# Designs tried in a protein design run: designed miniproteins, single chains, continued (4). Part 14

Each design is a single chain, and the fold is of that chain. pLDDT is the mean over its residues in the fold that is shown.

## One batch from the design tools (miniprotein)

Design m12458
Fold by ESMFold2-Fast:
Structure m12458 (fold): chain A 72 residues (1-72)
Amino acid sequence: SELDEAAERGAKEGLALAKQNGVDPEYAAGFAGSAEAGRAAMRAGRTISIDDLLAAGRRAAEIAKAALKKAA
């Protein structure tokens, strides 16, 4: 789904941002996932709810957490 695609992109972007800036990777992934979902909706000319933005962020944080666990 578009939400899952946004979450995957957000997780990758957030992990890179966290490594570069020394911030919490799950927090960075969550923020990036929500931002990616918002950008995708804007490009498509659609509105997006706050609940959907938060859902994309939570999903991105979980993807980042799983990726870090596998890397350890």
Scores: mean pLDDT 83

Design m12459
Fold by ESMFold2-Fast:
Structure m12459 (fold): chain A 80 residues (1-80)
Amino acid sequence: SSQQVSQNMRRRVDSIIQTTSIQLSSTTDMSTQFQIIRDTQSQITSIGIDAVNQGVPYTQVQQIYQQAQDQITRMFDQVR
């Protein structure tokens, strides 16, 4: 169902963000921090595309994506 796919998307995104937070807290190397952020953004984008392809409404995927991007920005600002 669309609702189940949407819930799976949120769970996968939350897991990635949690892993990213741990990785960012484990390094002070700026090059490594940028690489972690880029990898995280790529993973979230792929999950969003998968959700759209599975029939989740674009507006819902966009909302989840935007919330995730806001969290990534906040985490990156905290490690600067």
Scores: mean pLDDT 84

Design m12460
Fold by ESMFold2-Fast:
Structure m12460 (fold): chain A 75 residues (1-75)
Amino acid sequence: SRLERARELLGQEEVGALLSLAERLPFPTLEAVLRAFGLTPGATREENLEVLAEFARTSSLERVQALIDALRAAL
C-alpha cells in the first residue's frame, strides 16, 4: 500500500512515530494539524502521510518533535 511505501522510505524512529500517530487521527483532525504547521494537506490520507514524510526529511529535529507532540495531543 502507499502507507507501507511511505513507512519504508523512512529510516528514523521519530518519523515512524509521526506516521503511526497520523494513521490513528481522523482525516479532518490530521488536516488541521498539517495546516497549523504551515503544510498543504493532500486530497487523501495517503497523500497526507507523504506530506508528513517530506516534512520529516526537510525539517529540523525540533520541528519534527513539535509535530509529533501536536499529533499526540490531537489523539
Scores: mean pLDDT 73

Design m12461
Fold by ESMFold2-Fast:
Structure m12461 (fold): chain A 72 residues (1-72)
Amino acid sequence: SEYDELVAELDAFIATVADLSPAEALARARALEARIRALHDAGKLTPEQAEEIMRKMRELGRLVAERLAAAA
């Protein structure tokens, strides 16, 4: 399903974000956010699926912020 593919990509991104440049991490995070929004707007996420994605996005956001701070 699109949800399973999105979760797998999000988990892989969280696992590898430290290996990306800050610019790449930010660009990839924004692209992923846009895809999550598109799935939500299409009604393809249950409330439980949306909550799980939001939890993972909060974790990813902290990691991306740390990468940006380290580049300052």
Scores: mean pLDDT 82

Design m12462
Fold by ESMFold2-Fast:
Structure m12462 (fold): chain A 66 residues (1-66)
Amino acid sequence: ADSAAELLEKAGEASSPDNGVILREMAEEVRKLLAQGAAEGDEAMGEATKYANEAFKRARELLEAE
């Protein structure tokens, strides 16, 4: 779970400054939602997983546009 946010953080470090900011913000949101999912249970974990999948899709689109 934490590895998903780590991958987004590393992608941000390797990307252009503009895309790096977006990727780091997505990594923070993934960490936040995963922490909420762990605390609140299955429904919150489902939302965290959904966001993580959309974040990875968006990250790929941003990196392909470079």
Scores: mean pLDDT 74

Design m12463
Fold by ESMFold2-Fast:
Structure m12463 (fold): chain A 88 residues (1-88)
Amino acid sequence: GLLREALEILREALEKAKAAKAPLTILNDIEGAIMLLEAALEGRISPRLAAEQAIALLRRALKDPELTPEVKELLREARRLLERALEE
C-alpha cells in the first residue's frame, strides 16, 4: 500500500540524511514521519491521521536550506505517496 511505500522511501531518506550529516531538525522530522507511519501500519493510530501529520513534518524538513538534493527528492516522493493515500 501507499503508506508502506512511503515508509520504505523515508527509511532510505533517513540513511542518506545521516550519511550527509544533515541537521538534527531534518533527522527528527524524518524519524517522526517514520514513527507515525509505523504506528498506523501496526493499527495503533488511524492511517489518515498518520499521513496528515507525516506530510506536515516532511513539509517542514523540505523548507530547510541545508537539505541535500538527493534527500529532498526522496522526501518529495514520500509526500506525494502520502497525499495520494489521503485521496483514496
Scores: mean pLDDT 90

Design m12464
Fold by ESMFold2-Fast:
Structure m12464 (fold): chain A 116 residues (1-116)
Amino acid sequence: SSKLYDEFRELEVKLSEAIKKGEKEEALELFKRLSELHKKVQSTELGYRLTLLGMMIISKFGEHEELLELTDDPDIKKILEYFYKGDYEKTIELFKTVYEVDEEEVKDILNYLKKI
């Protein structure tokens, strides 16, 4: 519903701010709440956004084990795992296949994440 999308957007903004401030525990709690909303909506768009936020957490804090426990989505888990391992070729392939995004868009995201 539109209400769940609005709630997702509000939590996404809060998570981005927590990442910028280096607030790891807050970021993980917000990611958990976003993952729970994604389970209710099951939107490809929200799955894409949630995966990007997970990649931001990995880039900022350098860990994935606790993060992977916070989502049950197998596609999100697999993309985050390859991203953490630095397997960017497989990360791009899975992102394209799961979310139907262009390869250049994924490459731009990966370049952006190097600056976090």
Scores: mean pLDDT 85

Design m12465
Fold by ESMFold2-Fast:
Structure m12465 (fold): chain A 115 residues (1-115)
Amino acid sequence: SLEEKKKKLGEIIRDFAGRVLFHVIVLKNLNLPKEELVEYAKNWIDREIKDALEKIEKTFPDYPEVIKKVKEGLNKAKEALLKYIEEGRPDLGINRAQEILVETYKEAEKILEEK
């Protein structure tokens, strides 16, 4: 059903957001040089994006516009998060990434409603 598709879309995006949030909390407690923190975050975010996109592609194989929207949103969230980590403001990065992911979900949900 449409409701089941919306729920699954939300679960995939929420799982991505939760894992990224937890790893940023870990990152904030690491005593590493800024360049190493950025590299650690990038590598982790890239793995999470790949995993989330594989789940989206498997769940929505007949919805290329949903896949495209989610991919764009996840990469935009990554860009915002890495920028703020580089600036020494990971909490702002978390907040901005969350806003982007919520908008990504809303936009992808609208695409699912267009039959």
Scores: mean pLDDT 87

Design m12466
Fold by ESMFold2-Fast:
Structure m12466 (fold): chain A 79 residues (1-79)
Amino acid sequence: KKKVILVGKDPEKLDKMAKKLHEEGYEVIMAQTPGLYEESKGIRQLYADAEVITEEEFIKKYGKEVLDGPYVEYKFPSF
């Protein structure tokens, strides 16, 4: 599976994005705030093969309607 890391500020939107990407066949590794992702060289190095998807890139690919839906919780793997 293609691995993805989500970057955004809103945990509710990150959960909705993760659910949609999981349905599309992606392996959603984690969600990070932009600041924590930029500061964490370890995360970037460990998951260098993962695609980074921001809220803006997600909206560009799948549309805003996914984020306007009801809240859904996503369980990220603990690494």
Scores: mean pLDDT 69

Design m12467
Fold by ESMFold2-Fast:
Structure m12467 (fold): chain A 116 residues (1-116)
Amino acid sequence: SDTKLSSLQRALELVKQLEEKTRELEELARNKSKVSKEDAVKRAQELVDEMTRNAALALGHLGSVSQEDAKRLGERLVENLSRATQAAGIVDESIGQAMQADLELFSSALESIISR
């Protein structure tokens, strides 16, 4: 249906934005010695906040798509959040720990969506 197609497109766009932010966070982690700790922590927090919002919105749209699409895009979402959590922890342990808690909540939400 048009509604399912729209939800799939929005989920895909949000997952792509999250993938881009994951790459930025990984690059920040690799280059953390080239910037002040204060600037690195601030940028990591901004990226994590945006990614958490995008993940929550994407999961909402995944509830309205086919189970196959929800699984495929949801697996991409969780994989990118996992990578971002590792990168965040390299920049700042406390940001990484907070993001790990969010990853566990999002993974549980995805399992609920896929299991329906």
Scores: mean pLDDT 88

Design m12468
Fold by ESMFold2-Fast:
Structure m12468 (fold): chain A 73 residues (1-73)
Amino acid sequence: SAAEKVDELLEKAKNAETVEEAHEYVDKAAEVALSVAEEVAKELGLSVEEVRKGIEESKEAAKKLAEEIVKKR
């Protein structure tokens, strides 16, 4: 499923050796989430725009968190 793929990519981001690699995995996770945004919006009773905005905001937050995790190793 898309959710399983997002989780897999975010785990790879957490275990990335470099900030660049971590950001690449977060970007890929966001792309997967965006590909199903219409389905998620329908399931949650939200607009597609609201779901896409949430994904973009989550992507930026996840990139910052992944960068901090990599830098602390």
Scores: mean pLDDT 82

Design m12469
Fold by ESMFold2-Fast:
Structure m12469 (fold): chain A 82 residues (1-82)
Amino acid sequence: MEEEIREKVRREAEENGEKARERTRERIRRLEEELSRRDPERGRRLGEGMLRSVERLSEEMLEEATEGIATMSIESKKLEEE
């Protein structure tokens, strides 16, 4: 029961996370290009750093979001179960 809900929520969060991650990567690349026009060396280093941070944060946020949504789904099911 709980495992099935967690698996379903994880799949949905993973799909939504990929879309959000792609949008964030595109925004970072645009910011990197803009910054690189003024300072190419700093722009590239900052862009690489931000991309790595986004990958780490996306992984942590996906885990936290999955846990939160799964908890809400489980609680909702328990509340409606008679």
Scores: mean pLDDT 65

Design m12470
Fold by ESMFold2-Fast:
Formats: structure tokens, sequence, C-alpha cells
Structure m12470 (fold): chain A 86 residues (1-86)
């Protein structure tokens, strides 16, 4: 799952670079979906998602992906979650 998130984020950057905004947005949405699922699955499996540092990194990544997708309200919410773990 982590490799797929990296892949879709890289794919989104590629499509942004060549000016294909529709495909870039699709790839960003997929990366966000997979990142959210990764956090949920980790919490379900372990009863505790991981270390606070890793969880903060996940929220920061989600915030970056939402920001790139133009969903600033969702990006701010995820960044706030990361800050609370410091």
Amino acid sequence: LEQQIVYYNALAEYYKAIGDTDKANEALAKAVELASKLNSDKFTETGYPTTPELLANYYETLGDLYKEAGQYNLAIEEYEKALKLK
C-alpha cells in the first residue's frame, strides 16, 4: 500500500508537469484514498496505529495531497492532526 501511495503521488506530479490536470487530479485522489485507507487499516490491525512520529507523517502526507488537489480545508484539517502529535 505504501508503494502504491508513492506511485500515485509520482504519477500526479508527472501529469502536472505535462499539463494534464484531469489525470493529475485523478492520481492525487487515488493517493489520498490509499493514504487514508493505510491509516485506517493500521489502526484496525494493531489497535494503535504506529508511533506518534509515523502517524504525524501520514497526516502531513494527506495534507500535502489534499493541498495539491486544491482541497485546502481538508489539507488544513490533516496538518492540524499532525501538529497535535508533536
Scores: mean pLDDT 66

Design m12471
Fold by ESMFold2-Fast:
Order: C-alpha cells, then structure tokens, then sequence
Structure m12471 (fold): chain A 85 residues (1-85)
C-alpha cells in the first residue's frame, strides 16, 4: 500500500530533484501543497528513474543521504531507494 504523507512526498521530490540537477533548491511548502498528489507521485517516479540513470556504485547511498537530510521519513526513504535499480 503506497499511502504517502503529502508533505513527505513534497520533501522527497525536491530532494531527488536537487540530487539530479545538482541544486540546493529550498521547498516552498505552502505553494507545493497546491500540487495534486497524482502530479507529485509522477514527479517522484520521474526523478527515481533519472537517479537510476545516473548510476554508479554509491547512487542508492547518495540518494538516501539527500532524502534523510531533507527530513523525509525512513519508511518513505526505504520505498524510494528500493525503486532505484
């Protein structure tokens, strides 16, 4: 069952985007909460695919680090990292 807290999903999307794009973008939580859950899930899946494409021996560990620093809950981190190849 994939029931995510919306705030956790927003943080995860921004963290994965920062990893992929090499940015330090800060999340605007108020604006991001206006994004539909289906769009956030799609963006998360797109970023997971892009992280997988980066590849490399430490990619999963690096993604986990970005998500943890962004305050994403451990259960959400574990799910996301499990989807990276």
Amino acid sequence: MQTFDKDALIRAVVALGNFVDGTDHQVNMAAARNIPMSVLIQRMNDYIARVSRIGGPATRARARGYLRRAGVPDDVIDYIVSQID
Scores: mean pLDDT 78

Design m12472
Fold by ESMFold2-Fast:
Structure m12472 (fold): chain A 56 residues (1-56)
Amino acid sequence: DEERRAQIAKLDEAIAKLKKAISELDLSKPLDRDLAAFLEEKIKEFEAKKAELEAA
């Protein structure tokens, strides 16, 4: 399924971008720690959606 593979690829790109954003944060700073937690939650949401598409 070409469309499903395209959606999975988009999720992989989004997850990679979020992981890069986290790597650029300074976890010694309170705001950056809060942002890292928020971004990690978004990664989990996208990984769950990717798993759902892979199971289809």
Scores: mean pLDDT 84

Design m12473
Fold by ESMFold2-Fast:
Structure m12473 (fold): chain A 73 residues (1-73)
Amino acid sequence: MELTDEDIKSEADRELKEALEAAREAIERGDLVAAQQAFGRALVAYGKVEDEEVKAKAQEALTELERRIRALR
């Protein structure tokens, strides 16, 4: 992986935000499969984020979304 810190941060942050939003929308619809797929994408994007502040905020969002997805079962 030979990306600049800025490129990795901007791409991962965008992927993460899009995946988190998709998971929230799926949860609002009660679509468990779509919510799990979007959550999985968010976890992959989270692993690519190098900014500690972005990681901390994403961890809080991921924890909340995981609880909400479990409630759909």
Scores: mean pLDDT 73

Design m12474
Fold by ESMFold2-Fast:
Structure m12474 (fold): chain A 73 residues (1-73)
Amino acid sequence: HMSVEEYAERFNKASKEERIELLEEMARDPTLSPAIREEARYAAELLRKGDPNGLFVAIATMSEALVEERRRA
């Protein structure tokens, strides 16, 4: 199972295409909340379309996922 810290590390090192794949992986991760999975799916869709807000939504999704994981610890 990939931790949210691992997702964040991979995202920071990833190419544009790898970032989309990573967000789609997050969208399918059953250990993440439904809200985070839906936001990850939305961020991936924006990035695929070349929407200038895609990166901001992706960063927000990662930040929210990290906060949720830390609150559960």
Scores: mean pLDDT 82

Design m12475
Fold by ESMFold2-Fast:
Structure m12475 (fold): chain A 71 residues (1-71)
Amino acid sequence: SKEKEALKLTIEYLVSKKDYLGAAQALISYLSLFDTEKARQAIEEINKLIKEKRYEEAVELGLKAIKELEE
């Protein structure tokens, strides 16, 4: 979908700028487009990492979750 494509480009752009908080927030938006328990669990863990200011780890978890959901 165009929404998924736009969010993917936004995530790539924010990561390239080392805006890991912005990238993590964009990853939550991307994962919310999946109607699965795995996506909901990934969103919860990303939100926890954001609260702990572990933004780069939040991005790594989000990217891994997307790869597993798209396989």
Scores: mean pLDDT 86

Design m12476
Fold by ESMFold2-Fast:
Parts: C-alpha cells; sequence; structure tokens
Structure m12476 (fold): chain A 99 residues (1-99)
C-alpha cells in the first residue's frame, strides 16, 4: 500500500540520516515512520528501523541521543498525547537498556 511505501521511505531516510550524523533529522523521520504505523495501521516490520535502534542508536553519545530524541518527539507531534508518550517512553527505555 502507499502507507507501507511511506513507512519504508521514512524508515530508510531515518537510517541514512543517522549514518550521516544528522541525529535530529534521523529521529524526526523515525517519528514520521511510527506516525504512519499508528495512523494507518501498518503492521510491517522494518529491517532499517531494527538496524537503527539495535545497532546504531546504542553507539551514540548522550548528547547525540538527546538530539535524536528531540527529533523523534517532533516527528510524532501530530499523534495523541497518549500515543506520543507511549512511543517516547518505549524508545527512551530501549536507549537506556542498551547503553
Amino acid sequence: SSAEQQFNDYAQQALDLLRQGNYYEAGFYLGKAFEIQVKEGVKESSPEIDELLYFHLPTLSDEEQEQFMKGFEDGVSSLSDEDKEALIITVKSLIKETS
């Protein structure tokens, strides 16, 4: 579907931006990918998101992780406060467990 394509495009963009050291924009586009999942009910797994979260994100400094999280919070800004809080807590928990 077009929603699945947008999800995959945002996921790939987030990974590419992270590899370039653009942590805020990487977080922003990861947020946009999750926004598509929530709003459109996309059930697709993303190897790009898995690589970003499990291999790259844990290697970042605290300052780089903060830039990433600021972008992520801005990326999910159109979701309900409940959905935003749940996603932010989930990503922050993953960072804390892998640091």
Scores: mean pLDDT 84

Design m12477
Fold by ESMFold2-Fast:
Structure m12477 (fold): chain A 100 residues (1-100)
Amino acid sequence: MDKELGDALAEFLEELGYPDYAKVVRRLGEQGKEKEAVSVAIVALLRHRGDLGKAKSDEEIKKRIEEATDELVAWLEKQGRPELAERVREITKEILEETF
């Protein structure tokens, strides 16, 4: 279960041109560290979007994370992995609740 999520996140990041982040999330998935794997994927996507470090408030940070999560979820759904898309939404919600 954990390995499948890490592998899917790694494929997404490789497609975006971030093979080093892909290796990190695959390893985290293999270790059962799903929250850390999703966090790394979201940070890499925020960097890709040019959103990293531009948010001025907690509400703006949350919005950018939610937008990045929507892009990742849409990609997973296109890959025929709606169960992983739902898992990413759940994990991101938990990360936001723990952080803010």
Scores: mean pLDDT 79

Design m12478
Fold by ESMFold2-Fast:
Structure m12478 (fold): chain A 76 residues (1-76)
Amino acid sequence: DKKKEAIEKIAKYLVENSINITDVTKENIPELGLKAGVEKSLAEEIGNSDELFKELKKKIIELETEEGIKRIQEAV
């Protein structure tokens, strides 16, 4: 589960820092991963794997959607 933990850390970092999903590319994943406290080798593996990169983007969307729903439910 090291890859899943890395994906979750990166996704959480991106959402917490309001980094737009459209600014997330395979090329910048190693840099973003390091900022999220993820090992460079794991971040590079995520950036090099279409499957893992898709899982990362899916996790970002899930976290952003949950935060958006929570905001709506708390405001209305």
Scores: mean pLDDT 76

Design m12479
Fold by ESMFold2-Fast:
Structure m12479 (fold): chain A 95 residues (1-95)
Amino acid sequence: LEELREKALEKIEEAKRLAKESLSPEDAAQIIAQLDRLEELIKKLDPEALAAHKKLGDIVSKLGTEGKISEEDGLAISEQILEVGNYITEILKLL
């Protein structure tokens, strides 16, 4: 359980880094705020993390459709978010 939580948090930090590098400061702040929320829910082992994860994915998708992020950068961020979702699912199965 602890190892899965640590891996999820590591992927959240990588997603924050990618957002800062690929988005405007305003759009990056929006993504980072949602990642911070997801991080707190994961630390608390809160099942609300699944809903927060879905919301984050929807925001990234919307930024892509609005042309605010390149396809390459959007895919890189989405890959980190998908891995976080996999870790959340495995964590919640252990509860």
Scores: mean pLDDT 82

Design m12480
Fold by ESMFold2-Fast:
Structure m12480 (fold): chain A 113 residues (1-113)
Amino acid sequence: NIEELEKGLMKNLEETLKKEGETLSEEERQMIKLSVRTALELLGLEKDERDELLDETWKQIAEILGLPIKELTPEQKEELERLFKEIALAVSEKDLDKVKEYLERIKALVAEV
């Protein structure tokens, strides 16, 4: 169940934040949750279905950051998919530094013209 896996991973994030005495912005928390959920939903999807999900998730990220919605290039979609998977892995490994690094990369990708 994707919802149960998402809840487990987000609980791991909260425990890591408490252990390290760190906090995240509301926008960062929303982006991590979307990244984790999208990474889980991408499992078992065919290319066309993945492209569709990535476009939808990109729209949600742009809305969270208050940025205009843009068409993704194929290269940007591949990078975005990689970053979502890396965030989910970093959350599961309780590696907050990597989570923050990959969030900054997503923000940079969204800012590209």
Scores: mean pLDDT 81

Design m12481
Fold by ESMFold2-Fast:
Structure m12481 (fold): chain A 98 residues (1-98)
Amino acid sequence: MKADEKLREISGLISEMLNATPEEFIELAKRIIDIAKEMVKEDLTPEQIKGLLLELDSAINILEKKRKEVTDPELQAQLDELINSLRKIKEELEKKLN
């Protein structure tokens, strides 16, 4: 799959997260992480890196908002792990921009 196609898939998954059930929300976030990890291994253009960074920031913001709304400790721990994974990917991408 081309980088631009992967970026569109991430954008679509983020849109789905806005109306997702808690179970779907976790699976959508995991899928975003998997695609982003694959993209980090590719020779991305600066424009593609910036696009992915914007998508990751959107996903992190949605996850952080959801984290504040949930009271289940197990779900909170899962959301914290997903947020940390996305932040690590973001740091790797930012290093590629110098």
Scores: mean pLDDT 84

Design m12482
Fold by ESMFold2-Fast:
Structure m12482 (fold): chain A 100 residues (1-100)
Amino acid sequence: SLLEEARTLAVAAASDAQLLLKENPDLPEEIKKKLEELIKLGVELLSQENPSKEQILRFLEIGIETEKLLIEHFKDDPVTVKRHEKGIELLKELKERIEK
């Protein structure tokens, strides 16, 4: 289901964001704030039995924005860039399916 896919992405995004913050203490403040917002939205999504369409879409939108910032920051690391590009593809695909 779309909700189960959204929850799976929320678990992955929150875990990955926590790890990024721990492993990269020198990240720009803008990126840190977006990672913290993504964690908050992901946790809120996971804590609700019936999250709204608007709540799921907001999580996906912030996820896409965060991935774009990470691609810009890690632009000299092609492996990391490709990983975050795939993240954007997954988030966009789910967003399009929810908006239908």
Scores: mean pLDDT 88

Design m12483
Fold by ESMFold2-Fast:
Structure m12483 (fold): chain A 64 residues (1-64)
Amino acid sequence: MMDPGLPEILERSGVSLEQLQRFLDTLVELGTTPGTDVRDLVRPAAERAGLSVGQARTVVDLME
């Protein structure tokens, strides 16, 4: 099953489902380091997923 909030996140951030999933997977992968702040991961995860930093920040803000 997909995340229940997924359609709202896609609509508000303007990213595709594929980009969102890639971004979230990248955040999980990078977030394995103890003490990592999610905000420090937004930029590198956005770059890997093909999102702008603004789009990636919107996704993170909507998930909080």
Scores: mean pLDDT 72

Design m12484
Fold by ESMFold2-Fast:
Structure m12484 (fold): chain A 68 residues (1-68)
Amino acid sequence: SPEEELIEEARKLLEEAKKENTKETAVKALVEVGGILDRAGELKASPEFLDELKAIAGEIHKLLQEAR
C-alpha cells in the first residue's frame, strides 16, 4: 500500500542516519521524513500509519541530539 511504502522509505532514512551517525545526515533525514509526513497527510493515512511515521521522526530527532 502507499502507506506501507512511506513507512519503508522513512525507515531507510532512519537506518542511513544511524549508520552515518552525523548531525548532517540526521538533519537531512528529518527534512525528508517531514516531506513523507506531508504526503501521508494528503493521502489521509490512518492514525496508525501517522503514529508510526511520527515515531520514526522522533528516533531521527533523538539521533540528531546524540550525534557527534
Scores: mean pLDDT 82

Design m12485
Fold by ESMFold2-Fast:
Structure m12485 (fold): chain A 74 residues (1-74)
Amino acid sequence: SKAEEYGQKAVDAALEGRYEEAAEYLRKAREEGSPELVGQTVQEIVQRTSPEELARVLEALGFPEETVERVRRG
C-alpha cells in the first residue's frame, strides 16, 4: 500500500540521518489512514536507531522539548 511505501521510506531516511525527511514520510503514512502501520514504522525506527536519532525524528515531527528529551534518555 501507499502507507507501507511511505513507512519504508521513513525508516530508510532515519537510518541515513535524514530526520526531516523521515518525519515527512511518517506524516504521509499517517495521512494514508493506518495508525497501526505508523506505530509499527515508529517501532522499527526505535529498533534500528539510537535514542538520540529517534529524538531528532520526533523533534522534526514537532513534539515538545520535554517529550524529545524523555526519548533521548532511553
Scores: mean pLDDT 82

Design m12486
Fold by ESMFold2-Fast:
Structure m12486 (fold): chain A 100 residues (1-100)
Amino acid sequence: SAAEEALALGEEIIELIKKYRPEYESVIKELEKLLEQAREALRAGDRAAFLAHVRAFLTLVELVIQDIEELYGDDEEMQKVAEELRKKREEIRRLLAEIE
């Protein structure tokens, strides 16, 4: 389902941040919490709660992308990581439009 695909992309985002910026431990924990809450809402059939938790997740991912782009503007590898995070975030947004 689009919801399950969105959750899988969310897990990929978390793993990418863990790999390249493990020092973002507090942000990683909040992302993991939001994704877990979204998964539980999906199991409960609570579409509104699912959408709210995934949107909060996407907002936090945007802040991570902005932080990476600001702090690591001269680091080509980190700019590629920011681009990959942005692509996965936009894919999740597309999937959310399918769920409504």
Scores: mean pLDDT 87

Design m12487
Fold by ESMFold2-Fast:
Structure m12487 (fold): chain A 80 residues (1-80)
Amino acid sequence: MRYRVRPDAGLSPLEAAILEMLQPGEGVSEEKLAVLNGLFGTDLSREEATALVRRVQARAGLPDDGVVDEALLEAYAERL
């Protein structure tokens, strides 16, 4: 399934991009992080990117394990 973050979800562009690039059940990999950093001109570590996912999870009232799942995507994104 494909998910796209809703415009009214209250996420930053960086938070939206990290949710859209991860598959359900995935954590942040170094390879995906390098792509994200290149797109946004940032130098985030994997730990910092995982902390962003945890903050987004906590905002939705979900467990903050740093792993993107279908419940997190459905809280902020629409299924295409």
Scores: mean pLDDT 75

Design m12488
Fold by ESMFold2-Fast:
Structure m12488 (fold): chain A 69 residues (1-69)
Amino acid sequence: SKKKEEEKRKKELRERMYKVVDVTIAEKAKEQGLSPEEVERLREQAYEAVDKNLEVEEKREKEEEEKKK
């Protein structure tokens, strides 16, 4: 079903985005000499941003689907 496909895609996208965040933060830590505490703070902030962005994208996609009808 479309709902099941959307849920699966959202989960996969979130996991992929989290992986990108981890890589990006690791690179910043290496370049800027960030402490483990700073890395954890950035990761938490970035994960929250990813979650919010995915919610916005999900809403936008549903609006696009309605528009296509």
Scores: mean pLDDT 76

Design m12489
Fold by ESMFold2-Fast:
Structure m12489 (fold): chain A 67 residues (1-67)
Amino acid sequence: MKITPGILLGSTFALLRVEPLKSQFTPELQKLFEELEKDKKLLEENLDKLSEEEKEWWEAILKEEKE
């Protein structure tokens, strides 16, 4: 598992949640999105193994994901 790609996926997911583009997706893309969301939760569990520097960076990016 990688923190960087997970953060990017989180940001993309947040943008799609704001826009109605998700309803335009094929069932294939919708299923892929469910897997990405599940992967994000696994990344949160991996936070326990992060260094303090990475943990601080992750918190900053997590706030941007909400945007």
Scores: mean pLDDT 57

Design m12490
Fold by ESMFold2-Fast:
Structure m12490 (fold): chain A 120 residues (1-120)
Amino acid sequence: SKEEIWKELLETVEKILEKAKELLEILKSDERVSEETKKIAEEFVKKIEELLEMVKNKAPLEEIKKKLKEAYELLLEAHDKVLEDENISEEKKEEIEKKVKEIIELMKKAADLIDELEKA
């Protein structure tokens, strides 16, 4: 049902927010990570919090989809800055990459659920 898809989308976005906050803590706990990278990650978390409120309120799907894309772009920007930073250890980069991959998989699931709602 359409209601079950909305419920699954909500649960998926809640999991994205949990993992986004975990990523932010990993970045904030390491002094070698630039303040610029931390600010982009903070903006990413804010976009996911906005996305969660939009899903809770059953906002227009086009707006939800746009917010998800904006969040995804910030995640990729933060990840690229981590990968290019020679001050960050390879072990820390691998830890961050693992968390980024987990978030991307959840964001892909959210995108698929939005597409299902558009067809319903």
Scores: mean pLDDT 91

Design m12491
Fold by ESMFold2-Fast:
Order: sequence, then structure tokens, then C-alpha cells
Structure m12491 (fold): chain A 85 residues (1-85)
Amino acid sequence: MEDLLLQMSDMLRDAINEGNGAAGHVVNRLMTALLENPNISPEELREIGERVIEELEKLGYPQSHIERARELMEEVVRLYEEYLR
């Protein structure tokens, strides 16, 4: 879990440095979900990410930022699935 959280912290830092608030918001919310429930399923984690992306789209974030946020959500879910092996 610590190695996963460290990788997610790096993703969050990179999103902030890129100026992509949508991507940063998604990574931060997924990291919070893992910290609150270390036994969360990959499916529940994906659902949280999808909900966050829907809200960011409604708030009018640029489409390019939303696409990047979706990429980081997919990568976080993939890394978590690998961690659970």
C-alpha cells in the first residue's frame, strides 16, 4: 500500500505541475478513498473516479484536462489491481 500511495503522490504532484486541476482532483480523491478504506475494491475505486470526472465535466473543466484525468484514473485503478495480486 505505501508504494502505491507514493506513486499516487507523484501523479498528484505531476498533475499540479502541469496545471491540470481536473487530473489533480481525481488523483487526490482516489488517494483519499484508499486511505479511508484500504480494502476498497477496484470497482468501487473506479466508480469514485467516474463520479469525480462527471462532476468536473459539469463544472466546465477543459476537455483536454478531463481526458488527462481519465488517463490517471485508469492508471491508478490498474496499479491498485496489480497491488492486490
Scores: mean pLDDT 84

